Designed miniproteins, single chains, continued (3). Designs and how they scored, part 84

Each design is a single chain, and the fold is of that chain. pLDDT is the mean over its residues in the fold that is shown.

## One batch from the design tools (miniprotein)

Design m10903
Fold by ESMFold2-Fast:
Structure m10903 (fold): chain A 107 residues (1-107)
Amino acid sequence: RVAELARRAAELLRKIAEEAEKQGVDPEDIEDIRRIAEGLAAVRTEAEARALFAAVEERYRPKGTAFGQQTSAVAMFVHLARAMRERGLSPVAALEALITALEAELE
């Protein structure tokens, strides 16, 4: 289940990156989204999902955009990673929430 959800989230993030590129979004943010998608495509277990969310939170927290850009895939990922750490959100629940948010963004 985790591998399937992670693969689905990766595909949605790639589509988000393609649309963002067409709309003139910052190239650094597009590259960040693509890197996160590549990481998600490699996730097979809950432990790997948890590690990826934690790594994304650690990497992008210093950019100061973690909660300021709610439409950014990076901001959404960091928000969910924080919910996992602080509120005990499961990796499956985090991936399902991410997929729901990404599907809404692609409308």
Scores: mean pLDDT 74

Design m10904
Fold by ESMFold2-Fast:
Structure m10904 (fold): chain A 62 residues (1-62)
Amino acid sequence: SGEQQKKEKYQKILQQMEDYMQQIIDIDKLPSRTPDQLKQLDKLRKKVKKMSKIIQKYRKDN
């Protein structure tokens, strides 16, 4: 079965999500944010939201 490959893909998505969440935290800690940083923050939040849905589906299926 493809279970090992599914688990590896899940772990990669988890790591990417953690990396994006850390970037969000790093930007949020800044004393002031530029328009470009606010744009990046919005993009990162959208990526995390999308990845969260993938993770939730994996948890329901496994």
Scores: mean pLDDT 82

Design m10905
Fold by ESMFold2-Fast:
Structure m10905 (fold): chain A 80 residues (1-80)
Amino acid sequence: REAEIERLAAQLEGLGRQLMTLPAEEARAKFDLLLDAMREAGASPEVLEALERLRDAVLAGDAAAMAEAARRLAELLVEE
């Protein structure tokens, strides 16, 4: 379980780093589309909140906050 969380967290952190290279408006639009898709799919409030925290960290250019948000989202996604 911990190894799966760590692998997914690393993948999400890599994605966050790529999104941080985009203009803020484009990064926000991509996160808004993903949030809307996850809401339609019935994602839990905790998952949506974790994704919003990841978005906010990416838009702020805060690599440390982005890494923490990516790990939190990974933990929630690995839970059954």
Scores: mean pLDDT 81

Design m10906
Fold by ESMFold2-Fast:
Structure m10906 (fold): chain A 73 residues (1-73)
Amino acid sequence: MEEAIRLLREAVDHLNAGDYEKAIELARQASELAGKPEDAERLVELFQRAKNGDQAAKDEAERLIGEMIEELR
């Protein structure tokens, strides 16, 4: 659980830095460790949209990651 939370926090840092590819990689790893593959699929969709300039998708991805962290704690 702690490792998944760490990876999710790193994914947010990379998302905010504009490093979408690394954010996607970290989010996939975290979701796999947390046993939530459906969340990984949703995060990838949101990160791809954010990479294309969709600010609402970026905000939604940050919110979903926050919810995942809360649920794992």
Scores: mean pLDDT 80

Design m10907
Fold by ESMFold2-Fast:
Structure m10907 (fold): chain A 87 residues (1-87)
Amino acid sequence: SEQLERLEKLLKMYEELLKKMKERPLTREELAEEIIKLGKEYGLEEEGKVLAERVLSSKDDLEEYIELLEAQIEHLKEAINSLKEKE
């Protein structure tokens, strides 16, 4: 399934991004650059650009992005499992 493959790529991208954020504190600009880079690597270039623009325009604390990524990773795992059960 094309949708399943896309969700699996998005999960891997978010897991790698979360790992990098936990290895060292990133600036807002560094986070946006990493998102763009990972988006290209996983074939999610447009999704990466949208997410990077949101990060750059947001006034939110960068620590909140770690919590948001962890929550999104859990939601992606649940979505992937649901799709696999239907196949």
Scores: mean pLDDT 79

Design m10908
Fold by ESMFold2-Fast:
Structure m10908 (fold): chain A 103 residues (1-103)
Amino acid sequence: EIEELKKKLLELAKEREEIMVEIIDILDEEKKYDLQEKLRELLAELEEAIKNNDEEKIEKIRQEIHDLITKELGEKAEEAIALFDRLVEILKEINELQKELEK
């Protein structure tokens, strides 16, 4: 049902925002402002790759994000990586639901 799809889309959009806030909080706490800028650029490229259903590019960008986080965040890396992996899956599901709603 279209109403159920819209409800799911809103729930995913809220979860996306909550995860983004948690990631920003980690980066601000660790004072990793250069990393924050680089991750924002990679996230924008990731969102574009998801819209284009370019799985190879999605995985390449995901790996670049993982490598940067591992290099820069030390003990916080595992937590930040888990949040980004969840964010990627949410973005993929949002894209799929949007396509389903469009026909």
Scores: mean pLDDT 82

Design m10909
Fold by ESMFold2-Fast:
Structure m10909 (fold): chain A 104 residues (1-104)
Amino acid sequence: LEETVFPSEEVEEEIKRILDKFKIHLPDELITAYPKDAVTNLTGSLLAEAALRFAVQWSKHKHLTAIVDDSLEEPVAIAEEGTIRLPSSMITEETLMALIKELY
């Protein structure tokens, strides 16, 4: 398998392109969680995952990994792995803040 890892620069550029396409504005100094207003304009699992990865990457908890998993009924935080998993339907600022606080 040749491309199993995404370069951080390429992923960031793709996320910014997606956000710009849908006219979603994120604050330059995002420090904790994905802005609630931006989530309202997202549709579909892939777009939600890209936005979630962007929010986590730009937060002060950059060591955290965020995964969108639509097979889940409820969001989960795995503290020993620093991983957050949630369905695309539950991507909200409140949910992200709660999961980050649980890991922190």
Scores: mean pLDDT 52

Design m10910
Fold by ESMFold2-Fast:
Structure m10910 (fold): chain A 98 residues (1-98)
Amino acid sequence: NYNDEIATLSPEAREVFLRLVQLLNDLIDATAEMLNRPELASVLLELRNRAIDEILKLVKENPTSVTEEDVKEILRKLLKELLGLSEEEIEEIFKKAK
């Protein structure tokens, strides 16, 4: 469970991790709203969980170097792989989440 992993992080790394997860949640919410397909809820949850694992790995490795752009790149890859979204659709999602 990632809660146990979060507990092992320094306060600074934990702050970075939680901020990046909040950005991820905003982007996932924007994706769900744009798609408006409730049958994709389980796929979005899987995508979110995979993205959290990737973010946690990056934060554990280099907490001061992980950026919001890293989160967007992780999500861009997963949106293409799991949902088959185009680059144009992904850019619209990212604009909506701001």
Scores: mean pLDDT 83

Design m10911
Fold by ESMFold2-Fast:
Structure m10911 (fold): chain A 85 residues (1-85)
Amino acid sequence: MEYEIEVEITDLDNNNEKYVIKAKGNNIEELVKKIREKIESLGLPEDHRYLVKVYINGKLVGTTVGANLEELIEGIRKILEENLP
């Protein structure tokens, strides 16, 4: 089974600058790996507050906040674990 995940990241400390990441995968570990690689490539500032919205097949399934890559990935993983079988 393949899932399409969309992650919207808003930088609340930089004029609400918005980033959108899309990933497809068959399991949570594959999706999280792809999302991590995409977020790392954005080069986000580490001391900013980020609002994250997670969508599965176009439906909003959860929101989280974080100040760094590890906090963002932890929040996203938790949302996926709560919403995927």
Scores: mean pLDDT 86

Design m10912
Fold by ESMFold2-Fast:
Structure m10912 (fold): chain A 74 residues (1-74)
Amino acid sequence: SGVEEAAKKILESLGVTEEDLEKWGPVIMAALRNPTQELVKKLEEFAKEYEKEGRYKLAETLRNLVKRLKEILE
């Protein structure tokens, strides 16, 4: 719960709504707890979709998260 609450706070500061977090938050939470290449790829796909929808701040946040997770995996 603490990790989820911290993630919501960070995303809210970037203009992301709680509804947005609920939609894809489970994938992000799973990746943060036990990162895998498959979960990282899903986050990259979500970032690309949000960018196409004009949600640039959310897309950038997800891309930055992906970079950090890749560093942990390597």
Scores: mean pLDDT 72

Design m10913
Fold by ESMFold2-Fast:
Structure m10913 (fold): chain A 65 residues (1-65)
Amino acid sequence: MKAILAEVIKDYEGKSENELTLKKGEKLLVLKQVDENYWYAYNVEKNESGLVPKDVIEFIAELEL
């Protein structure tokens, strides 16, 4: 299966329990688009999943899993 590898480009404090709190340099696997402003992603380093604003991440590569 395919997933998108992304990197956090700026620190982000989650505004609700459904949003990830992120630090610059963390790696995420983007799992699906929720709406035009949010992705659902898995933080590989912390083993957490949740909503991520699109403007705090950069897509790096498509991965074959």
Scores: mean pLDDT 79

Design m10914
Fold by ESMFold2-Fast:
Structure m10914 (fold): chain A 93 residues (1-93)
Amino acid sequence: MELIERIREKVKEAIRKVEEGDEEGAIEAIEELHRLGLEALKRKDEEAVELALEGLEEIKRTAERYGLPRVVLEAEISLGLLLIEIGIEKLTK
């Protein structure tokens, strides 16, 4: 709902920052998107979690095309951390 809308807007912001060559702005947007992904996990909002993961993958691919390796790394780290948290949640039932 509101969380899904916030995630969508943050993904759009990160992609725009990548396209503009604003590496610092893109990293900040990824950090905020990661926080929203963790909030989605805490709320057990599966749709919001999937949207955050898909968004991070799209940001990573866009950053690769624009040649921003720091943004690629930040997106990969965020993806890895969220996947670990998802795994922990599944193990704790």
Scores: mean pLDDT 85

Design m10915
Fold by ESMFold2-Fast:
Structure m10915 (fold): chain A 84 residues (1-84)
Amino acid sequence: MEEIIEELGSMDPVETVKKLLEMKAKALQQGREALEEVQKIQLELVEKFGLESTEEIEKETEEEVKKLEPLVEKYYEELKAERA
């Protein structure tokens, strides 16, 4: 579990967000147990970020995803422009 968190932290921000979203989508399809595993990963990130509650983790994670969404969109737009 810690190894996954380190991998996500060392990746390109765009790739990290993409993998987190894919993990969440897969967890939803696989059921509650898989979703709990993703929540455990988020809890471990709380310890790294110094957060004290699951609610704060979820809020920070959602805000971070929202913050990165414009960058992800811009990255995809730039990729399309470069390819054209």
Scores: mean pLDDT 57

Design m10916
Fold by ESMFold2-Fast:
Structure m10916 (fold): chain A 74 residues (1-74)
Amino acid sequence: ASQEIQKLAQEVTKLPQFSQLSTSSQDALKYLAAGGELKDLSKLDPSSAVLVAEALKEAEGDANKLLNTLLKAE
């Protein structure tokens, strides 16, 4: 992922409500936080890949907005 996506994913994993996300979304965000590529998320879970990609666009770089978008979608 870009450095901006990686940093955003790292910030989201530190939020208190991160543990309320599905295991698939948690795994996808941890993968991005570790420097994984967005295009490779579909190899983990295709549904979570689409969900996380759409939430990243909606969040506009805001970790709280990203988390809240994912919580509402799940």
Scores: mean pLDDT 80

Design m10917
Fold by ESMFold2-Fast:
Structure m10917 (fold): chain A 89 residues (1-89)
Amino acid sequence: SALEQQAKEVAQRTLELIRELEELARRTGLMPLLERLADLPTVEDFIAALRAEAARSPRAAELERLIALIEEAARLEEEGQALLEKLKA
């Protein structure tokens, strides 16, 4: 069905995004920063902390790219939840 195909596409995009995020973080040496900030209670707090770090960092461009990937991951999570609700109906 079209909903099953859309769910597969969202899942595939999510996996590709996670791999891109991990590779970028490892390549730039920003993985320890992400791990430290991962203890924050919400995704919104995590993104806010990364933006604050970017504002004062010579690595602002790399941090903004990571933020963009994290924001895209949050949008894919919302898309996945919406598709799950349609599949339940």
Scores: mean pLDDT 79

Design m10918
Fold by ESMFold2-Fast:
Structure m10918 (fold): chain A 81 residues (1-81)
Amino acid sequence: MTPEEFEAEVYEALALIKAAISKNAAERSTDPAVKAQHYRDAAEWFREAAEKAESLGVTEIAKRMRELADQYEALADAAAA
């Protein structure tokens, strides 16, 4: 494992933890706007991790993080409907 791969994995792990907290908060919320905001927060953490992984040249992690960001953005849109 390169130092760049290790750093990207740390950012991935932190994004997964932060997103899990936000997802849990969204699922406990009964307010559609609050629920949507928590899902958007999760998407933001994944986008930041994707940008970091991309900057480190770890494209596989960047791709996975972007896919998760897109999924959580879709959940936010659905919750706001």
Scores: mean pLDDT 87

Design m10919
Fold by ESMFold2-Fast:
Parts: structure tokens; sequence; C-alpha cells
Structure m10919 (fold): chain A 73 residues (1-73)
């Protein structure tokens, strides 16, 4: 599906260090009704923030990711 394609592209961009683009692609997949992709996007960005020492902001993104994962179930 289109949403799955957007998710994979987001993963690829994150692996290349293009974190802002990766997040944007995951958000687009989520807007297409794929809440799993939105959850994954929040987790990717959360990990990046945590690696940069932004633990407080990272925790907020993890909570949002959990909420979207529940919606995807």
Amino acid sequence: SRAAQLEREGQRLAQQGQYRKAYDYYMQAGQEGNYRSMSNGYLIYSDILDSQGMTYTSEMFRRDADDYAKLAA
C-alpha cells in the first residue's frame, strides 16, 4: 500500500541520517490511516532525540507512539 511505501521510505531516510524527512514520511503514512506507521515514526524521532540528550522531549514522543500503537490494534 501507499502507507507501507511511505513507512519504508521513512526508515531508509532515518538510516541515512535524514531524520526530519523520515519523520515527515511517517506522519504522512499516519494521515493515510496507518497509525502503526505514525507510532513507528514517533519512536524513530524519540530515539534520535534521546541520542542527542533530549530525554524529556524523547519521553513525550514515546508516549504518543504508545497511544498510536493502541489505535492500530
Scores: mean pLDDT 81

Design m10920
Fold by ESMFold2-Fast:
Structure m10920 (fold): chain A 69 residues (1-69)
Amino acid sequence: PQLSQAEIINVLKKLVSKKESTLLFKAHFALTIVSEDEATKFNIALNLGQVPNLSAAAISLLSHLVLTS
């Protein structure tokens, strides 16, 4: 199962309202861990990169996945 770009954006927008950047990463890391498929993890990070204010988060997530995979 893969998350759509809209689903990812909706979750992140809701978390941004709480003003905790760590929640954005924790939520996405939890989703990538649940998704055992590495292709799904990269797809999630690529979708984040399409959102201008989340590009840094996407880069950080991709870097983490590459280093910890």
Scores: mean pLDDT 54

Design m10921
Fold by ESMFold2-Fast:
Structure m10921 (fold): chain A 93 residues (1-93)
Amino acid sequence: SPALEEFERRVAELRLEWVRRVDEIRARLLAGEISLDEAVAEIRRLTAELEAEIRRLAAELDVPEARLEAVLADARAQADDEIARLRAEAAAA
């Protein structure tokens, strides 16, 4: 449907912005400007903001709940993977 295609495009744009902001957090962590715990807290905050925007778009575009839940699960999994990667890199240093 056109509404679902619009939802997918806007979610992709929001996720690209999230990746860019996470990369900035990572750069600050690697530069020693923030702690690992601060970096994790910022990523979790950005992920909560992303989830809120995705839910708002789903409501606006009348997206099926099953598709919304799948997209939210993907966003959460990506955030968990990034946090796990940062923790592993910090432990190796």
Scores: mean pLDDT 90

Design m10922
Fold by ESMFold2-Fast:
Structure m10922 (fold): chain A 69 residues (1-69)
Amino acid sequence: TEELEKVLEKYDFSEEEKKAIIELANGDVNRARAIAVTLKETNVKFSDIKEELKGKSREEIAEILKKYV
C-alpha cells in the first residue's frame, strides 16, 4: 500500500482517484503506474474507464490501455 501511494505521488490525482487506482492495481506497482500514466497522458476521465478496468487481469488492463496510447 505505502509503495503504491509513493508511486502515485508523482501524479496530480485526488485522494479518491489515488484510492481507486490502488484498488484497481490490486497491489501491483507496475499496474498502478500504467493506469496513472495513461490517465495523465490521454486526458481520459478516470470515471469513464474505471468500470472497464474493474475485474480485469493484468494482461487485459494493458490491452485496454493500449487503445488510449
Scores: mean pLDDT 69

Design m10923
Fold by ESMFold2-Fast:
Structure m10923 (fold): chain A 104 residues (1-104)
Amino acid sequence: LGLLLGLAGLALGLLGVALGAAGLGLAGGVAAVLGGSFADLAGEIALKTGSLLAGAAALAGGLAALLGGLVAARAGTGAALFVGVFGAIFGIGGLYLGLAAIAK
């Protein structure tokens, strides 16, 4: 279950990077927020269950969401910048939770 959420976070984070790079900053930011949210949930599940696979998927998803959020924020102005920054913040959360799950 955590693995699937982490992989969904990775796919959405990468989609955020692709959309942000294409100049679709708002859409890329939204994808990054969703990706980071799934990575955070995967990381929390990994911490509670001790699953290394879920932790690794959360780490990868968090990193992808962070990058997607940053790319979207750079491509956007106003609302797109805000959404991209939130995507990056949720991505950092997924990175932290995934790394903590792997480290323990």
Scores: mean pLDDT 73

Design m10924
Fold by ESMFold2-Fast:
Structure m10924 (fold): chain A 67 residues (1-67)
Amino acid sequence: MSQEELTKYFRENGELPDEFEGITKFGPDPRWIGPKIVDLRGLSKEQQEEIISSDSDPFKIYVIDKP
């Protein structure tokens, strides 16, 4: 799934797909207005929460492990 498809899904459903696969965007976007996808799966719950709480960028979407 592309970053644009994932962004559209999130806007329509308010959450990311359960079958999310890693996404990479190449090249500079002169209108960098979409959320950046950051995959935090595989990190400890404490590390995931610290990264999310320390990053005030409202354009980032974080993918975390299921509980």
Scores: mean pLDDT 56

Design m10925
Fold by ESMFold2-Fast:
Structure m10925 (fold): chain A 78 residues (1-78)
Amino acid sequence: LPDFDWTDEEKAVELAVRIAEALAAAHPDWSREELLARIDAVVEAVKENMVHHEGVPQERAEAIGKRAREAALAALEA
């Protein structure tokens, strides 16, 4: 997404939730652990882009990644 603001914590969290919901809907036969592994890979890719391409400090990117992962987990439990 070329115009996506990767430094925006709220947008990163919303994206993670949408990905989690889409994966759960598309793959109802996947275990929670399989869904989490895929979500973790996406969160790590987003975090890497924030640090290496957008100049976000690593500590901030890790905090955003943690919040995004927690929101995705909550969406899967709902």
Scores: mean pLDDT 72

Design m10926
Fold by ESMFold2-Fast:
Structure m10926 (fold): chain A 62 residues (1-62)
Amino acid sequence: GADEIGKKASDKAKELAKEGKSAEEINDVLEKEFKDDLMKLTATDAVDAVAAVSEGINEAKS
């Protein structure tokens, strides 16, 4: 479901951020890996998934 996709995307974003990838590089990877899954989400679920990714990146940087 949307929660599972968002969690996987967030976990991947945290991993890439810890590896020193920029936010732009992380977004490119996530778009390629999760594009099909994200396009199947409702607008609200997609926003929640993006917010989870952003929070994960900020947490990894902190």
Scores: mean pLDDT 69

Design m10927
Fold by ESMFold2-Fast:
Structure m10927 (fold): chain A 72 residues (1-72)
Amino acid sequence: SHREQLQKQLEASQQAKKILLDGGTPEEKVKKAIDLIVDSLDTDVSNAEIGKQSGVPVGLVSKARKLLEEAA
């Protein structure tokens, strides 16, 4: 169901936000990082490049991206 898929994506986005916040990322950078990760789904953009552009450590970007990709 499209509704179930949207709910999974919302839950994954909330978990990704929590991972970034718990990792010490400021709220303003969390939104930018999640937006960059979502825009980079189904692309060959590296986690290191997303981390550089968002100012978030690559390890946190990698973990958040995996959750968002699994929910997509």
Scores: mean pLDDT 79

Design m10928
Fold by ESMFold2-Fast:
Structure m10928 (fold): chain A 86 residues (1-86)
Amino acid sequence: MQAFGDAAAERVLALVPEVERLFSDPLASELVAKLEALAEALRSGDLAAALAAAVELGRFLYRAYEETGDPRILELLARLSAALTP
C-alpha cells in the first residue's frame, strides 16, 4: 500500500503545474495547497486522512464550479479522480 500511496501522491502532485497554468490566484494557490495536503496524506499511508482530504478537495472544486461556471474545474476534477483511481 505504501508504494501505491507514493505513486498516487506523485500523480496528484503532477496536477500542480496544470493548476498553476489554468487558474489564477486565489483559486490556484488554494487548489495547490489542497493537492499538496492530499499528497502528504497519501504518502503517510493513513487511508482515512487521504479519504478526508480527497472529499474536502472534491467539495472545494464543486463549490468553485458552482460559483464560476468554469468547465476547466470539471476537467481538473476528472483528472484528480483518474489520479486516485487509475
Scores: mean pLDDT 79

Design m10929
Fold by ESMFold2-Fast:
Structure m10929 (fold): chain A 70 residues (1-70)
Amino acid sequence: MPSREEQLAILDREIQKLAQTLSIDQMKQTLQQLQQQLASADPSKPEVIELLQYAIQTLQQAIAQKEAQA
């Protein structure tokens, strides 16, 4: 099974691809979808909650960096 470090590395890579592929508006829409998934997440699955929270934080940082360059 992939380690936590491998899972986080995969998320970082996917978010970086999204930042390269998507516009700021599209990234903000993706952020809203992730926030909805977090709000609906099963509290008995803390690993899923951790991954969603990490993805949200990383995407927010990517949006802020892209906005600073726009």
Scores: mean pLDDT 78

Design m10930
Fold by ESMFold2-Fast:
Structure m10930 (fold): chain A 92 residues (1-92)
Amino acid sequence: DPAAVEAAVRELARESLELGLAGMGRSMSDYSPEEIEAAVNMLADFIRERALNESSEESLQRLLENPASEEQRRMAAVLLAIKNGTAPPVIT
């Protein structure tokens, strides 16, 4: 389901933005909702482009088999799904 893949990419982008801002001593509340949405869209585009052009399928599979965290496993699953044109596994 392309919509499920897009939703997962956007969630990963939002989490990455929150972590990046925290590293700079800032928070999501320091920015307008419009600025946050624009940043999430840019990061989502970046994640999709990197998954297709920079990340190897083998590297992502290794992360899926031996993840350091549940978050890392979910990230690897989403990126691998994008690279292979499939929906990510449903975690329920």
Scores: mean pLDDT 68

Design m10931
Fold by ESMFold2-Fast:
Structure m10931 (fold): chain A 79 residues (1-79)
Amino acid sequence: MEKLKKGAIFNVEAALKALDAGNLDRAIQYFRSAEKLAELAGIEEAVKLFKEMIEALQNGDVDRAKELAKKAIEVIKKA
């Protein structure tokens, strides 16, 4: 369980760095990896947040995706 949580957080932080660099496709790939790890960890709230982040990025809403990503890190840490 702890390895899944750490892996999910790592992928979220990597996605945030990709967003800062303007690499939207790379950020989506990292968020998809984080979603899968959160799902395996049974953190349903984080899975929902990752789905919303990916939709936000597909619509070009980078600010919304960053907001949701920070919330997802907090949810995973508290799980």
Scores: mean pLDDT 87

Design m10932
Fold by ESMFold2-Fast:
Structure m10932 (fold): chain A 75 residues (1-75)
Amino acid sequence: SAFLRDAREIARLAIELRETKDPAVGEQVVAAIRAMLARYAGDPHRLETARSIARTIRDFLPEEFRPRVAEVIAA
């Protein structure tokens, strides 16, 4: 499904970010999370699941990238 596809893509980018620590990859993680949240904005159940995934990814990222993800979740 689209949800699993979004989650896999974000996980792939998060792994790449941990390996490279490239700020450009960090912005791609932020953009992918924002796009996932926007895609599920009309479905409260899926939106809460997407926010939970985003919080898990935030905690998995290096500390320097966590604030940007936290901002997107709080919006």
Scores: mean pLDDT 82

Design m10933
Fold by ESMFold2-Fast:
Structure m10933 (fold): chain A 75 residues (1-75)
Amino acid sequence: SFTEAAAVNARELFAAAKSREEKEAIIAKLEEAARALEEYLKTATDLSPEEEAAARETLRRVRETLEEMKRELAA
């Protein structure tokens, strides 16, 4: 999915980033992508159970990635 691809790219960019400002910008962009997926899931009324489960799992993994990056930034 777009959000999953964004998470993979964010991890690569975060690992390559050398400044705190760059890392914070990457986190912010990924948070926007996660928020967009969460809103999509709240407003979609005709998702199949499989589609909803897949999207929720993607959101969960994106949130785990965000928490890892935030922990590294705060350390």
Scores: mean pLDDT 81

Design m10934
Fold by ESMFold2-Fast:
Structure m10934 (fold): chain A 80 residues (1-80)
Amino acid sequence: ATAEERAEALKERLLKEGVPEELAEEVAEAVRKGASSEESRELQLRILIAKSKKDEELKKKALEELRETKDEEGLKRLEE
């Protein structure tokens, strides 16, 4: 596949994974332009951080369920 096709496929995948559009576009543009290893590494770290923010939704749902069961120890463990 061409660099353009790879960039478009990567952007679509990142968007489906819940990565913000702005970050997904920035990653795709870096692929098109042949970004340096350092730039690529920084973008990969930003992707991981963005995905971790999505996990906060799951963490919030778990917190709500534990509050309903009044499990105080479980609540403190999830806050970590």
Scores: mean pLDDT 67

Design m10935
Fold by ESMFold2-Fast:
Structure m10935 (fold): chain A 58 residues (1-58)
Amino acid sequence: MAGDIDGDGTVSEEELRLVVRALDTDRDGKVDLARLRAAVPGLTPEEEAMVDRLVAEA
């Protein structure tokens, strides 16, 4: 997609946690980050760090 949407990629840690849980269909505490990025386009570096942390905790 070539269009610029709102451009505001602010997502709370709790929302990221819910997304991670929704994507862990394997119930192995493992999440495919490529799938996560597809679900949350415009992920900021801070949000990526949160995801990495949440995946490690899952």
Scores: mean pLDDT 61

Design m10936
Fold by ESMFold2-Fast:
Structure m10936 (fold): chain A 92 residues (1-92)
Amino acid sequence: SGAAVKAQLDAILAELRALAAELRQMKADGDRDVRRIIGIVLRAIGLELDAERILDQAVAQGLISAATAAAYRAAIRALTAEILALAKELFK
């Protein structure tokens, strides 16, 4: 259902926000664990790919509008970009 798709996308957004918060906490603590930072980045990329697949399938099946899909895609891309920027900052 459209509600189930939105719940899955909201869960992905919540996890991306948690990953961004973890990188912000690492920066505040001076924690530069390279393995942990790489793990967070790879997880964020995986979540974006999962979200793109869910969005494309949901639009194709008429479960969400193109406008709703565009809004989710924009939010997910913005969070992934923030995570990449935070990771880059930690490697300086």
Scores: mean pLDDT 90

Design m10937
Fold by ESMFold2-Fast:
Structure m10937 (fold): chain A 83 residues (1-83)
Amino acid sequence: AEDDERALTLGLARMLREQSRILPPDVAAETTAITLLSYRGISTDDIKKAIADSAERLARRLRELGLDEEAEILERTARKLRA
């Protein structure tokens, strides 16, 4: 429904804002985008590969920032997308 899409969009904007408070803006944007695309379960093979590669790069960056739990989540996401 239209209201459901509006609620989702607001929730995503809120999530990105919260992530941007604790993470560098580029890392926050990539994390939010990967989460969204994984949740929707929509991707072509080329997009899946690109997202998996981005998730692995972002996971390494998160480990550099000491965010090991978040990095592990992205590493699992990348493995699922490559399967």
Scores: mean pLDDT 66

